# Designs tried in a protein design run: designed miniproteins, single chains, continued (4). Part 75

Each design is a single chain, and the fold is of that chain. pLDDT is the mean over its residues in the fold that is shown.

## One batch from the design tools (miniprotein)

Design m14584
Fold by ESMFold2-Fast:
Structure m14584 (fold): chain A 73 residues (1-73)
Amino acid sequence: MDPEEIDAEVELALAEIRGAVATLSAKRTGSPEDYKEAAEAYERLADIAEKNGRTEVAEQFRKLAEEYRKKAE
């Protein structure tokens, strides 16, 4: 297994954990600021997934980012 490939998978997994934590925080606090952070986390996840060739996953994360961005308003 290529070290570069392993690093990419670890980066995506860590970003997914951050996205989940941000989402949970936003749902618990209900603050626009926390929803904005959740949206930004999912946009980051989408970029990482896209760079790793996971286009379907990236599209799902972009949709989630848009949903949370709307809740931040």
Scores: mean pLDDT 74

Design m14585
Fold by ESMFold2-Fast:
Structure m14585 (fold): chain A 68 residues (1-68)
Amino acid sequence: MEIDEEEVQEALLLIWGAISLKTARKYGKEEALKDLEQFKERALAEGFDPEIVDRVYEETKKEIEELA
């Protein structure tokens, strides 16, 4: 069984996105957006695929902003 490196990166980024959404619900949108920006910068620095990072970042940011 071949594990695609891109699939692993996407799974990790989705987990980090879920954590940021949890942060928004417990600590507020401002803290979550700050956390999400740090996560994006760190993912890019670690060599994650920019296309996958951008997709997860934009989707998570939108979900955070839409939280009541």
Scores: mean pLDDT 75

Design m14586
Fold by ESMFold2-Fast:
Structure m14586 (fold): chain A 64 residues (1-64)
Amino acid sequence: SDDIKKMIERGKEWSDANMFDILNQFFQMRDQLLKDNRDLPRSQQNQILIQRISDFNVQIQRNS
């Protein structure tokens, strides 16, 4: 369907346009989170990651 094609195109544009910055920042933050919170339960680590992803999404949408 046209909607699916548009979603794929937006996904590619999003990933291609910001892939280096987004992935690099995400991996750096994830690595730091694991170092700082290695003794923290995985569920809490996941909550922190979800929050950071949400922050990145807001920044990307506002800057696009």
Scores: mean pLDDT 64

Design m14587
Fold by ESMFold2-Fast:
Structure m14587 (fold): chain A 66 residues (1-66)
Amino acid sequence: AQEKAQAEADAAAAENGKIVDEQKARAAADPSLKEEADKEIADANKATSAKLAAISAEYRAAQKAA
């Protein structure tokens, strides 16, 4: 249970890191894309935070139900 929740959280964080790295590389190569890259990073961070919160909530609910 906890191991699965941790693995899902780690996977979500790793996917977010890839998006951030890709968008930073795009902005570095073409500064005109900086605003778009910054928005994609912000959206990815927001989505990842929501996903991590959901994983934590599901884990806590499962523990309380058991």
Scores: mean pLDDT 81

Design m14588
Fold by ESMFold2-Fast:
Structure m14588 (fold): chain A 75 residues (1-75)
Amino acid sequence: SAAEIEEALARLDELAAKLAATLSPEAQAKLAEYTAAHKRVVEEILRTGKPPSPEELERLEALQREVAALIAAER
């Protein structure tokens, strides 16, 4: 539902902010890029009522993997 999606976005923002406090500026920038892309997709879903395309999901998954790899490399 839209409410569940909004809650998930708020949780993502909170998690990103907490994580950013412990990360390098480079990792913070990449995480911000991912969260911005994710929000953009959610806004489109809320506007159209349609799920994202498989291509859009693949792009988000690729970006998420990049963020995860960068964060792991900083540990």
Scores: mean pLDDT 75

Design m14589
Fold by ESMFold2-Fast:
Structure m14589 (fold): chain A 92 residues (1-92)
Amino acid sequence: FEKARIEEVTPALLEEARREVLRALRDGKEPRRISNTGVPALLVMARAAAEGRLLEVEELEERTRELAEELKKLQDVPEEEARERLLAELEA
């Protein structure tokens, strides 16, 4: 592993790059460098694409969306229980 060379994108590095790109898109700004490595987030995403690893990002987004929908359904069904739990957390 060479300090200045990112030949392999780790899942952790890819997740940091994804969060930075999504943050920048949400805010209408340019993606920044990843603080731990100093590597531009877009460069990490480009390397992942070249390695055929963008599927990992899409799978994470799809699973996150599925979990969010599942949690919403569970919260909608037991509305009384959801309120009681939320109140307990606010009083803690």
Scores: mean pLDDT 55

Design m14590
Fold by ESMFold2-Fast:
Structure m14590 (fold): chain A 85 residues (1-85)
Amino acid sequence: MKAALDKAAEAVKELAEEYEKDPSLEKALEVTEKAAETLEKAGDTKSAEILRAARELLEAKAAGAPEEEIEALEKKTLELLKEAQ
């Protein structure tokens, strides 16, 4: 697990650097999903779930989704964060 987590941390850092070079909503959604997939493959499924929930919330806000949908996604993301601490 340690080698996989170290590789995942390095890959996530590279994704963060890609976002800094192109700080757009589209890039934020792309790097967040890639980071989630990387963490999930490394066995950190909780962090992957949090990142995917955050991505879904960001996408919904950007699309102008109904307030009820945004509130539901915010609640889901907050609950995942509380579980992970």
Scores: mean pLDDT 74

Design m14591
Fold by ESMFold2-Fast:
Structure m14591 (fold): chain A 74 residues (1-74)
Amino acid sequence: SEVEQAARELLTTFLRFLHPEFSDEEIQYVVDRLLSNYNPRVLPFVLGMLDTGRLMKLKTPEEILEEFEKILEG
């Protein structure tokens, strides 16, 4: 869908700026998991609730995914 594609592009851009060292496969792993489990209309609003300083210090795609899930499932 158009909404899902827009959310994918936004999340991909956001993660690329935080972790330029991540591969495209690592970034799309996080994005695919988020889009499979959560409403793409809600995902952009979660970006404003994340601790970006904390996210920049994380080392793995799985740790990044866990930070999103804490907000979405809390």
Scores: mean pLDDT 86

Design m14592
Fold by ESMFold2-Fast:
Structure m14592 (fold): chain A 71 residues (1-71)
Amino acid sequence: GLDYVIPEATFVNQTLETVLLALGAETGLNFRAEPASKLSLIVTATFKNQTVREIIEWLEKTYGVKITPFA
């Protein structure tokens, strides 16, 4: 779930869609972004010992997007 701790993940010039797919692979969750147009935004970031929740909150704040997990 969202409290899964990612030891290290590095993204370089990846779309937000690709980043969310990678987080989904670790958790078994899907993610919806609002507005959906922001899925094409380019992300460069390194995350260490952060929960998926903390990573999502950082992405929401940094890119001005709302990210919602769903089954």
Scores: mean pLDDT 86

Design m14593
Fold by ESMFold2-Fast:
Structure m14593 (fold): chain A 82 residues (1-82)
Amino acid sequence: KSYTQSEEATVEETVEEGTTGPVRAPPEVITPGATVTAEGKLNGEKIATADLDGETGEGTATVVKTIEKGTSGTYTITYTSS
């Protein structure tokens, strides 16, 4: 995937019961000059957000979240470019 200043995308991952460790979003390619905001939700509840800048010039960003053991459900990441 690649993101420009006017692009939005939603990535949805499902975390099964007993899953532990980091949950990773697919790598995203960021156009230089674009800012990409990532918002995470686990089982519909908001967790930490991340802002990703295309200023890095190299165009892949990955969002990583840690899931505690015993947590299951849907992990949703929304990317918004601005």
Scores: mean pLDDT 45

Design m14594
Fold by ESMFold2-Fast:
Structure m14594 (fold): chain A 68 residues (1-68)
Amino acid sequence: SVARARAMIRELLAERGSLSPAELRAIAKETGLPVSTVSKLAKEVRREIEEESERLLAELRERQERQE
């Protein structure tokens, strides 16, 4: 399923920081999705992680600015 592929992508990115073509193919095989679909999902998940990180960093910086 798409949800399973997204979860696997998030786990691998958290553990390794990047995905190789071999890892994308492995996820495609495990989830039954085309490699092209998994590649698109990897780009989406990576963007979501970057957006989440920026939001958290902005919140922490606002709190720090109040103290400094």
Scores: mean pLDDT 78

Design m14595
Fold by ESMFold2-Fast:
Structure m14595 (fold): chain A 117 residues (1-117)
Amino acid sequence: DDELRKKAEEKLKQALELAEEAERLADEIGKHDEEVAEKVREAVRATREAVRAAKENPVEGVYLLSQAVTLNSQAAELLDKAAKENPEAKELYTQARETLQRLSDALSQAIGYLNKL
């Protein structure tokens, strides 16, 4: 189904744009907490690899997209904790968490479209 493929590609493109924003925010977070920043970068790397794989092989791609959703959720949870413990950087950590949440949503929607192919 060409329509489902186009919808998946649109969500994968959105995920890459959100991953770029998350990486930018991770560089700022690294000035406060490099371990939290590295968890965000890990989620970004997983997202980029999963999107690349999904374009070549939808079955392999769905598996890696699912792993990327898990890593994004773990990073978002750490950012929520960091925002509560670091009032000086709370807005930055909250922005990163919200970006990873939107990224996870885009990846989950892409998985949904790819699973209907």
Scores: mean pLDDT 88

Design m14596
Fold by ESMFold2-Fast:
Structure m14596 (fold): chain A 98 residues (1-98)
Amino acid sequence: MIRTGSTTFHTDRPLLTDQQLSQIRSSLLSLARSNDAVGIGISSPLGLSDESIQRIHDIADDVSRLTGVPIGVTTGLPSRDQARDAAIQGARDLADQL
């Protein structure tokens, strides 16, 4: 049985802080240790900077490389509900490829 995990992050600012990025990394590491595929959805009603988007992808890629678990990232979502649904779907889509 393939296990999927999902998490969401919400920000009201385009530029993410190092603390926020550290929280994302910790959540992804925790989920990757107990799941075969992971999804994260980021809700940002004011949008995200290209720098913040790149840093999130870099964190997901690093966690995936360290754990061997595929991680799907979805950004640019206007609501927390859309972020949740995207995270769940991303994890399932990756699991279907395993």
Scores: mean pLDDT 88

Design m14597
Fold by ESMFold2-Fast:
Structure m14597 (fold): chain A 90 residues (1-90)
Amino acid sequence: MEEARKRLEELGEKLFSDDPEVRIEAVKEIFRLAVEHPELAPEALVYLSKAADDPDFDVRATAAISLGVLATYLKIQGREELVEEARRLA
């Protein structure tokens, strides 16, 4: 978990890149990391929510889709409380 948490922090920093391609890749990796490590989902959902307001359309679209899929995945796994935790962090 330490490696995954550090990776999430690094990906969160990449969301502030001037390159929209770097931000899109960060969104995709944040989603993948949260699926692999659901305990990181609350922080990941906050990052994805911020990316859904990105000035670039492709970044926003990728983030919105990732956010919806991740929330649904957590609900199916009975981990909906992680989505509620993300709302408290925001």
Scores: mean pLDDT 83

Design m14598
Fold by ESMFold2-Fast:
Structure m14598 (fold): chain A 97 residues (1-97)
Amino acid sequence: SMEEELKKALEKLIEKLKNSEITEEERKEVAELRKKEEFKDVPDSEILLYIRLKKISEKFGIPIEEVIEKAIELAEKRGDKKLKVLLEAVKEYLEEL
């Protein structure tokens, strides 16, 4: 189902973050977004997470705000406090966009 596929996509995102995996395409996207005024003072880790959440949002046709809320729930279930803080930081940046 779409809900199961979304959960798997979020779990894959979390594992990529834990393994510090980044593609050359993602590195370029982070560098380009960092040059925008709204992202100028945002850490690369938060920009990367935003990019990945946005791609999941586009793939599933779900608002990015809903994707991030589901990701926060998953982080809480896993006891991943560091990831929860990172997701909450990205949520704050989205509210200022």
Scores: mean pLDDT 81

Design m14599
Fold by ESMFold2-Fast:
Structure m14599 (fold): chain A 67 residues (1-67)
Amino acid sequence: SAVRERAILLFASTPEGQRVAKAVRDRIAKEGPELTDAQLRELAKELGVSVSTVRMVLEGILAGLVE
């Protein structure tokens, strides 16, 4: 969805989005790109964001939309 891609890009351009993206990339580097729901919940708790926010950023990174 173009609306979802735009939302991902807009969030990733914020300081909060950059922090979430860095944490997701660091976790992928450690554990591989196939993060479990438990790992996504841990990241969400550590970052103080929703699991849906972490999943959105993960989708953006894997799709090459987020640096």
Scores: mean pLDDT 83

Design m14600
Fold by ESMFold2-Fast:
Structure m14600 (fold): chain A 67 residues (1-67)
Amino acid sequence: SEREERFLANVEAFANILKSLMKDPEEAEKFIEELRKWAEYRLKNRDKFDQMRKEAIEKINKLLEEL
């Protein structure tokens, strides 16, 4: 989907920025590999993460109403 393509494009853009900012190339590559694995896992478990996000937003809204 367009949403998934945009998400993956944003992950790759972020990875490229991170490579330019990190001083250690080996640590940068390991972090980027983990980031890509996380992104793939998130897409495969999209419904679960969407539900978790919804629950987090509801919890935050309840806290804000008490301020």
Scores: mean pLDDT 75

Design m14601
Fold by ESMFold2-Fast:
Structure m14601 (fold): chain A 91 residues (1-91)
Amino acid sequence: APSHREQQLEAMEILLEIVEEVIRERGRSPKLERIEELLRRALEALRAGDLEAARAALQEAADLINSDPELAEALERVAKTREERVKELIA
C-alpha cells in the first residue's frame, strides 16, 4: 500500500496537472503562474520531508484560488472531468 507521503505526492502531481490544463484552456495569467509555482514548491517540500513548508505553500495557493470564484470553478470542473475519465478507464 502507498504511504501517506506517497499519496500526498500523487495528489500534488495531479493538482499541478489540473492547473496546467486550466492554463492551456484559459492562457497564462499571473495568478495561475503563482499557483503553479506554489504547487511546485509544495511538491519539492513534500519530497524533502518538509511538511510545514509544503502546508504553507498549499495554504497560499488555496487563498489565491478562493480569492477568484471563476478560477475555483474552472479547477473543480477540470478535476471532476479527470476523475470521471479515470473511472471510465478502470471500468
Scores: mean pLDDT 78

Design m14602
Fold by ESMFold2-Fast:
Structure m14602 (fold): chain A 72 residues (1-72)
Amino acid sequence: SELDRIKAELVELIREAVRAAQERGIAIADEDLEKNIAAWLAALDASTLSVAELRELLERTREKMKEEIAAL
């Protein structure tokens, strides 16, 4: 489903951002990363937003993370 694709892309985006931060010397514990991913997935499942609104939010988040990584 599209929701499953959004979840998979969100997990990938979070893991890529954490990797970029770690490569620049920011310490992030694996347990904190896994808890954060689980919390985000639970929030998506509990969300009242449509799949289209979730996709739009994901793409906006991707752009913000790209800017944040470039600023590191």
Scores: mean pLDDT 79

Design m14603
Fold by ESMFold2-Fast:
Structure m14603 (fold): chain A 88 residues (1-88)
Amino acid sequence: AKEKVKEAMEYVERAGVLALLAGHTDVVKQVSELMKKAREYLEQGKAKEAADYVIKAAQVVLDGSTDPRAQELAKKAIELAEEAKKEA
């Protein structure tokens, strides 16, 4: 569970970099705040709560970015985070 949450976080971070390069500063700000919460929960061993925040961050990318690459990375993050929630 914890390793899948970390992998999902890597996909969100990559999607966030694409959003930053596209000039979507509001998307980047929201993603950064949600990812900070995900990291805090993961450090506490709360993999389900961490995964929920990763899903929220990925959803912000899907809603705020029209870049197909960012959208595919965000969808992959959601898949991995949902799998992590089932294992946790």
Scores: mean pLDDT 84

Design m14604
Fold by ESMFold2-Fast:
Structure m14604 (fold): chain A 85 residues (1-85)
Amino acid sequence: GPMTETLIKELKEAGILLSGDPTMVYISELVRYLRKKGINVSGGEVLEVLQKNNLLVLGPDGRPSVYVSDIPEIEKLVKDYLKKK
Protein backbone atom coordinates (compact mmCIF):
# COMPACT_ATOMS: atom_id res chain seq x y z
CA GLY A 1 0.00 0.00 0.00
CA PRO A 2 1.04 3.70 -0.18
CA MET A 3 2.56 3.71 3.35
CA THR A 4 4.74 0.66 2.55
CA GLU A 5 5.82 2.21 -0.79
CA THR A 6 6.81 5.45 1.03
CA LEU A 7 8.78 3.44 3.61
CA ILE A 8 10.55 1.40 0.87
CA LYS A 9 11.66 4.71 -0.73
CA GLU A 10 12.90 5.99 2.69
CA LEU A 11 14.85 2.75 3.31
CA LYS A 12 16.48 2.88 -0.16
CA GLU A 13 17.47 6.55 0.38
CA ALA A 14 19.00 5.52 3.76
CA GLY A 15 21.10 2.86 1.97
CA ILE A 16 19.24 -0.08 3.54
CA LEU A 17 19.41 -3.36 1.58
CA LEU A 18 16.00 -4.77 0.58
CA SER A 19 15.05 -8.16 -0.86
CA GLY A 20 12.18 -10.58 -1.44
CA ASP A 21 8.49 -10.38 -2.34
CA PRO A 22 6.84 -9.21 -0.17
CA THR A 23 9.78 -6.83 0.44
CA MET A 24 11.97 -7.77 3.44
CA VAL A 25 14.95 -6.36 5.33
CA TYR A 26 17.60 -8.30 7.28
CA ILE A 27 17.64 -7.87 11.08
CA SER A 28 21.12 -6.26 10.94
CA GLU A 29 19.83 -3.69 8.39
CA LEU A 30 16.68 -3.06 10.47
CA VAL A 31 18.86 -2.32 13.56
CA ARG A 32 21.05 0.05 11.48
CA TYR A 33 17.91 1.86 10.20
CA LEU A 34 16.38 2.24 13.70
CA ARG A 35 19.68 3.63 15.06
CA LYS A 36 19.87 6.14 12.16
CA LYS A 37 16.36 7.29 13.22
CA GLY A 38 17.70 8.00 16.74
CA ILE A 39 16.30 4.84 18.38
CA ASN A 40 19.12 3.74 20.71
CA VAL A 41 18.56 -0.04 20.44
CA SER A 42 20.84 -3.12 20.34
CA GLY A 43 20.54 -6.04 17.93
CA GLY A 44 19.70 -8.30 20.89
CA GLU A 45 16.85 -6.01 22.02
CA VAL A 46 15.39 -5.89 18.48
CA LEU A 47 15.63 -9.69 18.16
CA GLU A 48 13.88 -10.17 21.55
CA VAL A 49 10.99 -7.86 20.51
CA LEU A 50 10.65 -9.61 17.13
CA GLN A 51 10.66 -13.13 18.64
CA LYS A 52 8.11 -12.19 21.34
CA ASN A 53 5.73 -10.70 18.72
CA ASN A 54 6.20 -13.41 16.04
CA LEU A 55 7.52 -10.85 13.49
CA LEU A 56 10.73 -12.73 12.59
CA VAL A 57 10.68 -14.40 9.13
CA LEU A 58 13.21 -16.09 6.84
CA GLY A 59 14.41 -14.00 3.90
CA PRO A 60 14.88 -15.37 0.35
CA ASP A 61 18.36 -16.70 1.27
CA GLY A 62 17.16 -18.19 4.61
CA ARG A 63 18.55 -15.29 6.69
CA PRO A 64 16.51 -13.80 9.58
CA SER A 65 14.46 -10.87 8.26
CA VAL A 66 11.26 -8.84 8.72
CA TYR A 67 8.65 -7.62 6.23
CA VAL A 68 8.98 -3.91 5.40
CA SER A 69 5.19 -3.64 5.92
CA ASP A 70 5.77 -4.65 9.61
CA ILE A 71 8.43 -1.97 10.28
CA PRO A 72 5.97 0.71 11.59
CA GLU A 73 4.62 -1.82 14.16
CA ILE A 74 8.18 -2.96 14.99
CA GLU A 75 9.30 0.67 15.55
CA LYS A 76 6.36 1.20 17.95
CA LEU A 77 7.06 -2.08 19.82
CA VAL A 78 10.80 -1.28 20.13
CA LYS A 79 10.06 2.25 21.46
CA ASP A 80 7.57 0.78 23.98
CA TYR A 81 10.15 -1.86 25.02
CA LEU A 82 12.81 0.84 25.62
CA LYS A 83 10.36 2.98 27.69
CA LYS A 84 9.57 -0.01 29.99
CA LYS A 85 13.28 -0.84 30.57
Scores: mean pLDDT 82

Design m14605
Fold by ESMFold2-Fast:
Formats: sequence, structure tokens, C-alpha cells
Structure m14605 (fold): chain A 90 residues (1-90)
Amino acid sequence: MEVHIEQLRTFADSVAAQMESLTAEESVALFEQAARGIKYYVRKVVSDEDVREKIEKLLDQAVEKAKSLTASEIVKLWRETAKEIVELLS
């Protein structure tokens, strides 16, 4: 099954845009929801166990970090996390 990198980038940009109008608490909730969505997608389309494990670990660590950040820092962390995931899948 092919990984739709362009769709993943569009999704990540949409999440970041939504976070810009949210509080820190609301941004954390959206981050957690988006992370769950990416994990579900990765489990379905990524056959490489090492790549899958790296993405899941990256998302789990990013969610935990987001809980202690300001709203603007959460958006930055999301954009950086999404970029690293796209690079791992490219």
C-alpha cells in the first residue's frame, strides 16, 4: 500500500492552522487526537516495523512535551514533529 505523503502534509498543515486559534489546553487535545490518527494510519500502511516504532515513539514523546508548553510552542512542536514523520516516510 502506498503512503500518501502529500495527503499527510496537507493534514499536518490543517492541524497546525487550527491550533493557531486554540488555547494551549485545546491545542494539546487536538495534538493527541491528530497523533492517534497518524498512528492508526501508520499501522495500516507502513510495513517497516522500525519506521512504525520510530513514528509511534516520536508522537508519544511529542504529546507528553506538548502538555508543558504554551500555545505557540505547541504549534511549533507539531510542525517539527509532522516534518520528521514525513521525512521518515519519504
Scores: mean pLDDT 84

Design m14606
Fold by ESMFold2-Fast:
Structure m14606 (fold): chain A 77 residues (1-77)
Amino acid sequence: SPELERRAEELVEEFRERLEDLIKKMKKYKYSKEEKEKLLKDAREQAEKAVETVPEEVRERVREELERLLEEAEKKL
């Protein structure tokens, strides 16, 4: 359904924007390696919870997209 696809896309986009903002803050304020790792771990836990809120029909795609965003974020740190 269009509404289900829209919901999935909005969730992925919101998470992407949140990660980008987090990375910018980490770089701007020179967070320690330990602080960065803790915040990325928290972001992974948030991603897992977000995946559980979407219908099964889009869950695998959302999970894969959020995992890719997290991997990209880790590479930028």
Scores: mean pLDDT 84

Design m14607
Fold by ESMFold2-Fast:
Structure m14607 (fold): chain A 62 residues (1-62)
Amino acid sequence: MEEKLKELIELLKNGDREAALQLFVEMVQEGLIEPQYVGTLARAVLGLEPPEKGIEVLKKLL
């Protein structure tokens, strides 16, 4: 879990939206992301919110 969270943070920092979206979907399907954070992270991954908002949430999950 921690390794996937760190990988998603790195992908968001690098602006690799396609890889970030694929990993995010995988983590949601595996139940690794709590429902309350799914919306904010989805918006960050899709570029509807600054990536920094997604990174902040992911750091709290580490």
Scores: mean pLDDT 79

Design m14608
Fold by ESMFold2-Fast:
Structure m14608 (fold): chain A 84 residues (1-84)
Amino acid sequence: MENVELNAPEEVTLGSGESLVVDLSVPASGTAEAVDKKGNVVGKGRVIGGKAYVSPLVKGTFEVTIKATTDRGEAEAETTLTVR
């Protein structure tokens, strides 16, 4: 089996109605979430066709771990997320 990896940017800024898009190493389908350093879920989304689409739930600047749970396995990446 190929391992699933997330290729997240080091930092990202989202405007109103925008979602974070993160490429996966392989085509996969599932769910994704962004979790802050305190364990709070600050974003939720889906994995479709090798891309994770995470919609922010709150405004602010957060150091987050993006977690993808897919039919090909689990993957994590860290980023700094700013939501305006």
Scores: mean pLDDT 82

Design m14609
Fold by ESMFold2-Fast:
Structure m14609 (fold): chain A 63 residues (1-63)
Amino acid sequence: MSAAERARKAALEGGASERAAEAAEKGHQDKNPEKGGRGAAWGLATGASAEAAEAAGQYGVDA
């Protein structure tokens, strides 16, 4: 699977919606796309926008 596909799958496994999975796919990083996916899923679960969840996914991987 590509890094994007792994990020998407991690978001869906975390109970995220299709919208959250798309945010995770956009916010992934090749180093750890699964962590990015979980971050994006968590962001949307707490009421963040898709853009904010995407940003959270990016920073979650780099932190």
Scores: mean pLDDT 57

Design m14610
Fold by ESMFold2-Fast:
Structure m14610 (fold): chain A 68 residues (1-68)
Amino acid sequence: SPVQVYSFSSSDGAVTTQQLVDLQRWIIENQLEVTRGEGSVVVEGDRVTSTVTIDTAQGIRYVFTHVT
């Protein structure tokens, strides 16, 4: 299966509305039966790590991580 890397804004540690809209579109296009979704951003000096976790009805967890 293809691995998807998703990017989020790190300015305040929050997932933006636009990023949630883009993620929702990706979920719909890939026909995922999502039971839970959450996002987080971690800032460590000048390194930013953005992570989205999607749980599916089949018990599969997708973790999308982007580092800048």
Scores: mean pLDDT 59

Design m14611
Fold by ESMFold2-Fast:
Structure m14611 (fold): chain A 106 residues (1-106)
Amino acid sequence: PALSRASIVGLRAAAVGLATFAELLPTVSLEEAVAAAIRAAEEEARREGAKLGLSEEEIAAVIEGVRTALREWAAVAATLSREEAQELAERSARTLRGTVEAALAA
């Protein structure tokens, strides 16, 4: 099935969060990188959701989904070295961005 607007916003927000995590992890604690990733993802979901005409309720649901996904990511990252966590976050962000771009191009 084609991706819904809410799904596109969620994937894009998660990609921004993971990219922020990867960028900050070399300079801050894991906890600080995760907190910054969640804040960046929430801001992106709010911005893109409003741009695409999502309701306040739909934007709130997307934000909750992305928070859950990034908290699950944090649990995985805690089992990895900082270098492994950064690499995996960068790859995951690229994959999510590619998925959004492919969905928008099709």
Scores: mean pLDDT 85

Design m14612
Fold by ESMFold2-Fast:
Structure m14612 (fold): chain A 79 residues (1-79)
Amino acid sequence: MREELREQIEKFRRDYAQARAYLRARGDYDTLRQMIDRARGVLEKMRQRALELGDEDTVAEIDALLAELEAEARRLEEE
């Protein structure tokens, strides 16, 4: 259960970093914005699961990822 959640977060980090780099290199900011919106929803669901498991460290890690997505969205508003 907790191990599966950790694996999902690790996979998210890898997949997001790769997709972000690809889309930024192409200047496809509309697709990147859509990806960020969807990713935010996925992370919020994972955060709720971590809270149910009492895994405060994982909640903090997800909060950091959500903050990273928000910072990226703000940067895209300047493009």
Scores: mean pLDDT 81

Design m14613
Fold by ESMFold2-Fast:
Structure m14613 (fold): chain A 100 residues (1-100)
Amino acid sequence: SAAVDTLVAQAAQLSPADQQALLDDLRAARDALRKDTSVESRVGVALRLIGTGLDLAAQHPEVGEALFAAMNELALKIVTDPEAAIADLDALIAALDALL
């Protein structure tokens, strides 16, 4: 997934503390979707991840645009294709955990 590859590449440039915070948010998103794939749950998870992307973009202008764009692509996938989004979240979590 292009969004996964972009998120991993941009997240690798973050501090370990910011990588951990992103990893925690991604784990929370995956766990929420695994429990409930309703439209309401998917929209709620997507909006929280968009918020995470905005916060990171505000703190890291050097990587924030690409990171925010990739988070928006992932958020859209969560709403439109939750099964594929869970697979992308699993791949992201594994890759980020390996960096820490």
Scores: mean pLDDT 85

Design m14614
Fold by ESMFold2-Fast:
Structure m14614 (fold): chain A 90 residues (1-90)
Amino acid sequence: SMSEEELYQIAKDLVDLILEKYKQGEPLEDILEYAKKLIEHLFSLMSKEEQKTFLEYFKKIAEEVIERYPELKPLLEELLEFMEKLVKEK
């Protein structure tokens, strides 16, 4: 099982990766598609409880990023909705 510290670090690394791709000028649609695929892979390795904890950490980190980069709000909100759907799956 993953620790809470490991789940937080993975969530932070994912948000940092999104920010790096955005700063490099990658199209938001491409970043979103890449992030969704990575999230599906990560969630396949997690229990439902770990997925919920990851989602809470990702949401908190994303809120801080949106304050600095409001243009990322639609992308980060779509990822949050995507993760919420995955948490509700078997």
Scores: mean pLDDT 88

Design m14615
Fold by ESMFold2-Fast:
Order: structure tokens, then sequence, then C-alpha cells
Structure m14615 (fold): chain A 75 residues (1-75)
């Protein structure tokens, strides 16, 4: 119950951060986009801890976040 409520709250926060990230990228604000991407990464790690994600799943998530940061810097 409380765990599922916390996951739902984190998912709502991630949706808002995704919208903010898209706006920062559209504005060409690389520093802001990177800061938002880092916050997304922190929220994803919290969700992964709550769902007891495997080491392989965590590694894949970190690789995807690294690729996102690289793409933001290259824009």
Amino acid sequence: SSREEKIQKLEEELRRLQAELQRAIAAGDVDRALAIADEIGRKLREIMDLVEASEEERRLAEQLMAALRERIRAA
C-alpha cells in the first residue's frame, strides 16, 4: 500500500520532469537539461529500490541515463 503510493508519486514526478526536460532541450538550455536528467536518474533509482530491481536492470537503467546525458551534451 504505502510502497505502491510512493511509486505512484515518483511516477507522477517523473512525468513532470520529462515535460520540463523537453522544454529545456527545446530552449537549448543544456545546463538545465542535464540538471533535470540527473533528477530523473535519482527518481528512477528510488523506484528501482522500491521494486527490488535486479543488478542487470539497474545497469541497463544507468546505461540509458548515460546515453541521455551524452545526447543532451551533443545537442
Scores: mean pLDDT 86

Design m14616
Fold by ESMFold2-Fast:
Structure m14616 (fold): chain A 99 residues (1-99)
Amino acid sequence: SKKEEAEKHLEEAKKHLLEAAMTLLRHSEDVPAAIGLTLRVIGLIIDAELSKSLKEQAELLEKAVADMQQFMKDVLDDPEAQKHIKEAEEHIKKALELA
């Protein structure tokens, strides 16, 4: 169903967001800042999983995207992390189109 396809896209978005956060953690020289980002992203993913609404899940994952984009602007611009963030954004968009 369209709802099941939307849920699969949100799961793929979560995977890409976690990969982006882990990439920034591995590549950043500011390890405390990267740990802080990773914990915020994990918290937003948990909140999304506990949400009863596909729209609320997508909004929480969009906040994780924004946090990572801000980190890349302020701390470390990483092409591998950017690729994962872009994949997450595309999956969030697909989920919202199906919901």
Scores: mean pLDDT 88

Design m14617
Fold by ESMFold2-Fast:
Structure m14617 (fold): chain A 73 residues (1-73)
Amino acid sequence: MVTAEDIGRGVVVALRAGASPEGVGQAVKTLAEQMGLSDYADQIGETVKKLIEEGASPEEVGRTVKKMAEQAL
C-alpha cells in the first residue's frame, strides 16, 4: 500500500533527478488516488506543482506532500 511517507520520499527523489513540476504533480496525484485520497488528489498535485514553481526545495515539497496526505487520511 502507498503511504504518505512513500509519496514524500518519492517526490524528493524525483525532484533531485530533475523531474518537471508537471510530472511530479501528476505522479503525486496518481499516488494520492491509489491511497484512497481521490477527493484531495487534485489539490495535493496542484500544491506540489505550485511549490516547485515557486522555488521550494525538494525536501520542503516532500514534507508538505507527506503532511497533506497524512491530514487527508
Scores: mean pLDDT 78

Design m14618
Fold by ESMFold2-Fast:
Structure m14618 (fold): chain A 72 residues (1-72)
Amino acid sequence: SKELLEYLLKALEEAKSWSPEVQRSTIRAALKILKSLGLVSDEEFAELQRLIDEGKYDEAIERLIKIVKEKL
């Protein structure tokens, strides 16, 4: 729902200031939710998973924020 996407956007924006461990878990949860809703392609999922594996959490958060904003 739109409300779920708005909550997810807020969580991702706040995650920018959280510890790397909390960022990682938040990014993974958000990615799974967006994938389950059909809001990320297989290619986008693979790229975001690569960013997570490389520890590029700031880049992953910004990409997820962009995806959520485009779907609102």
Scores: mean pLDDT 85

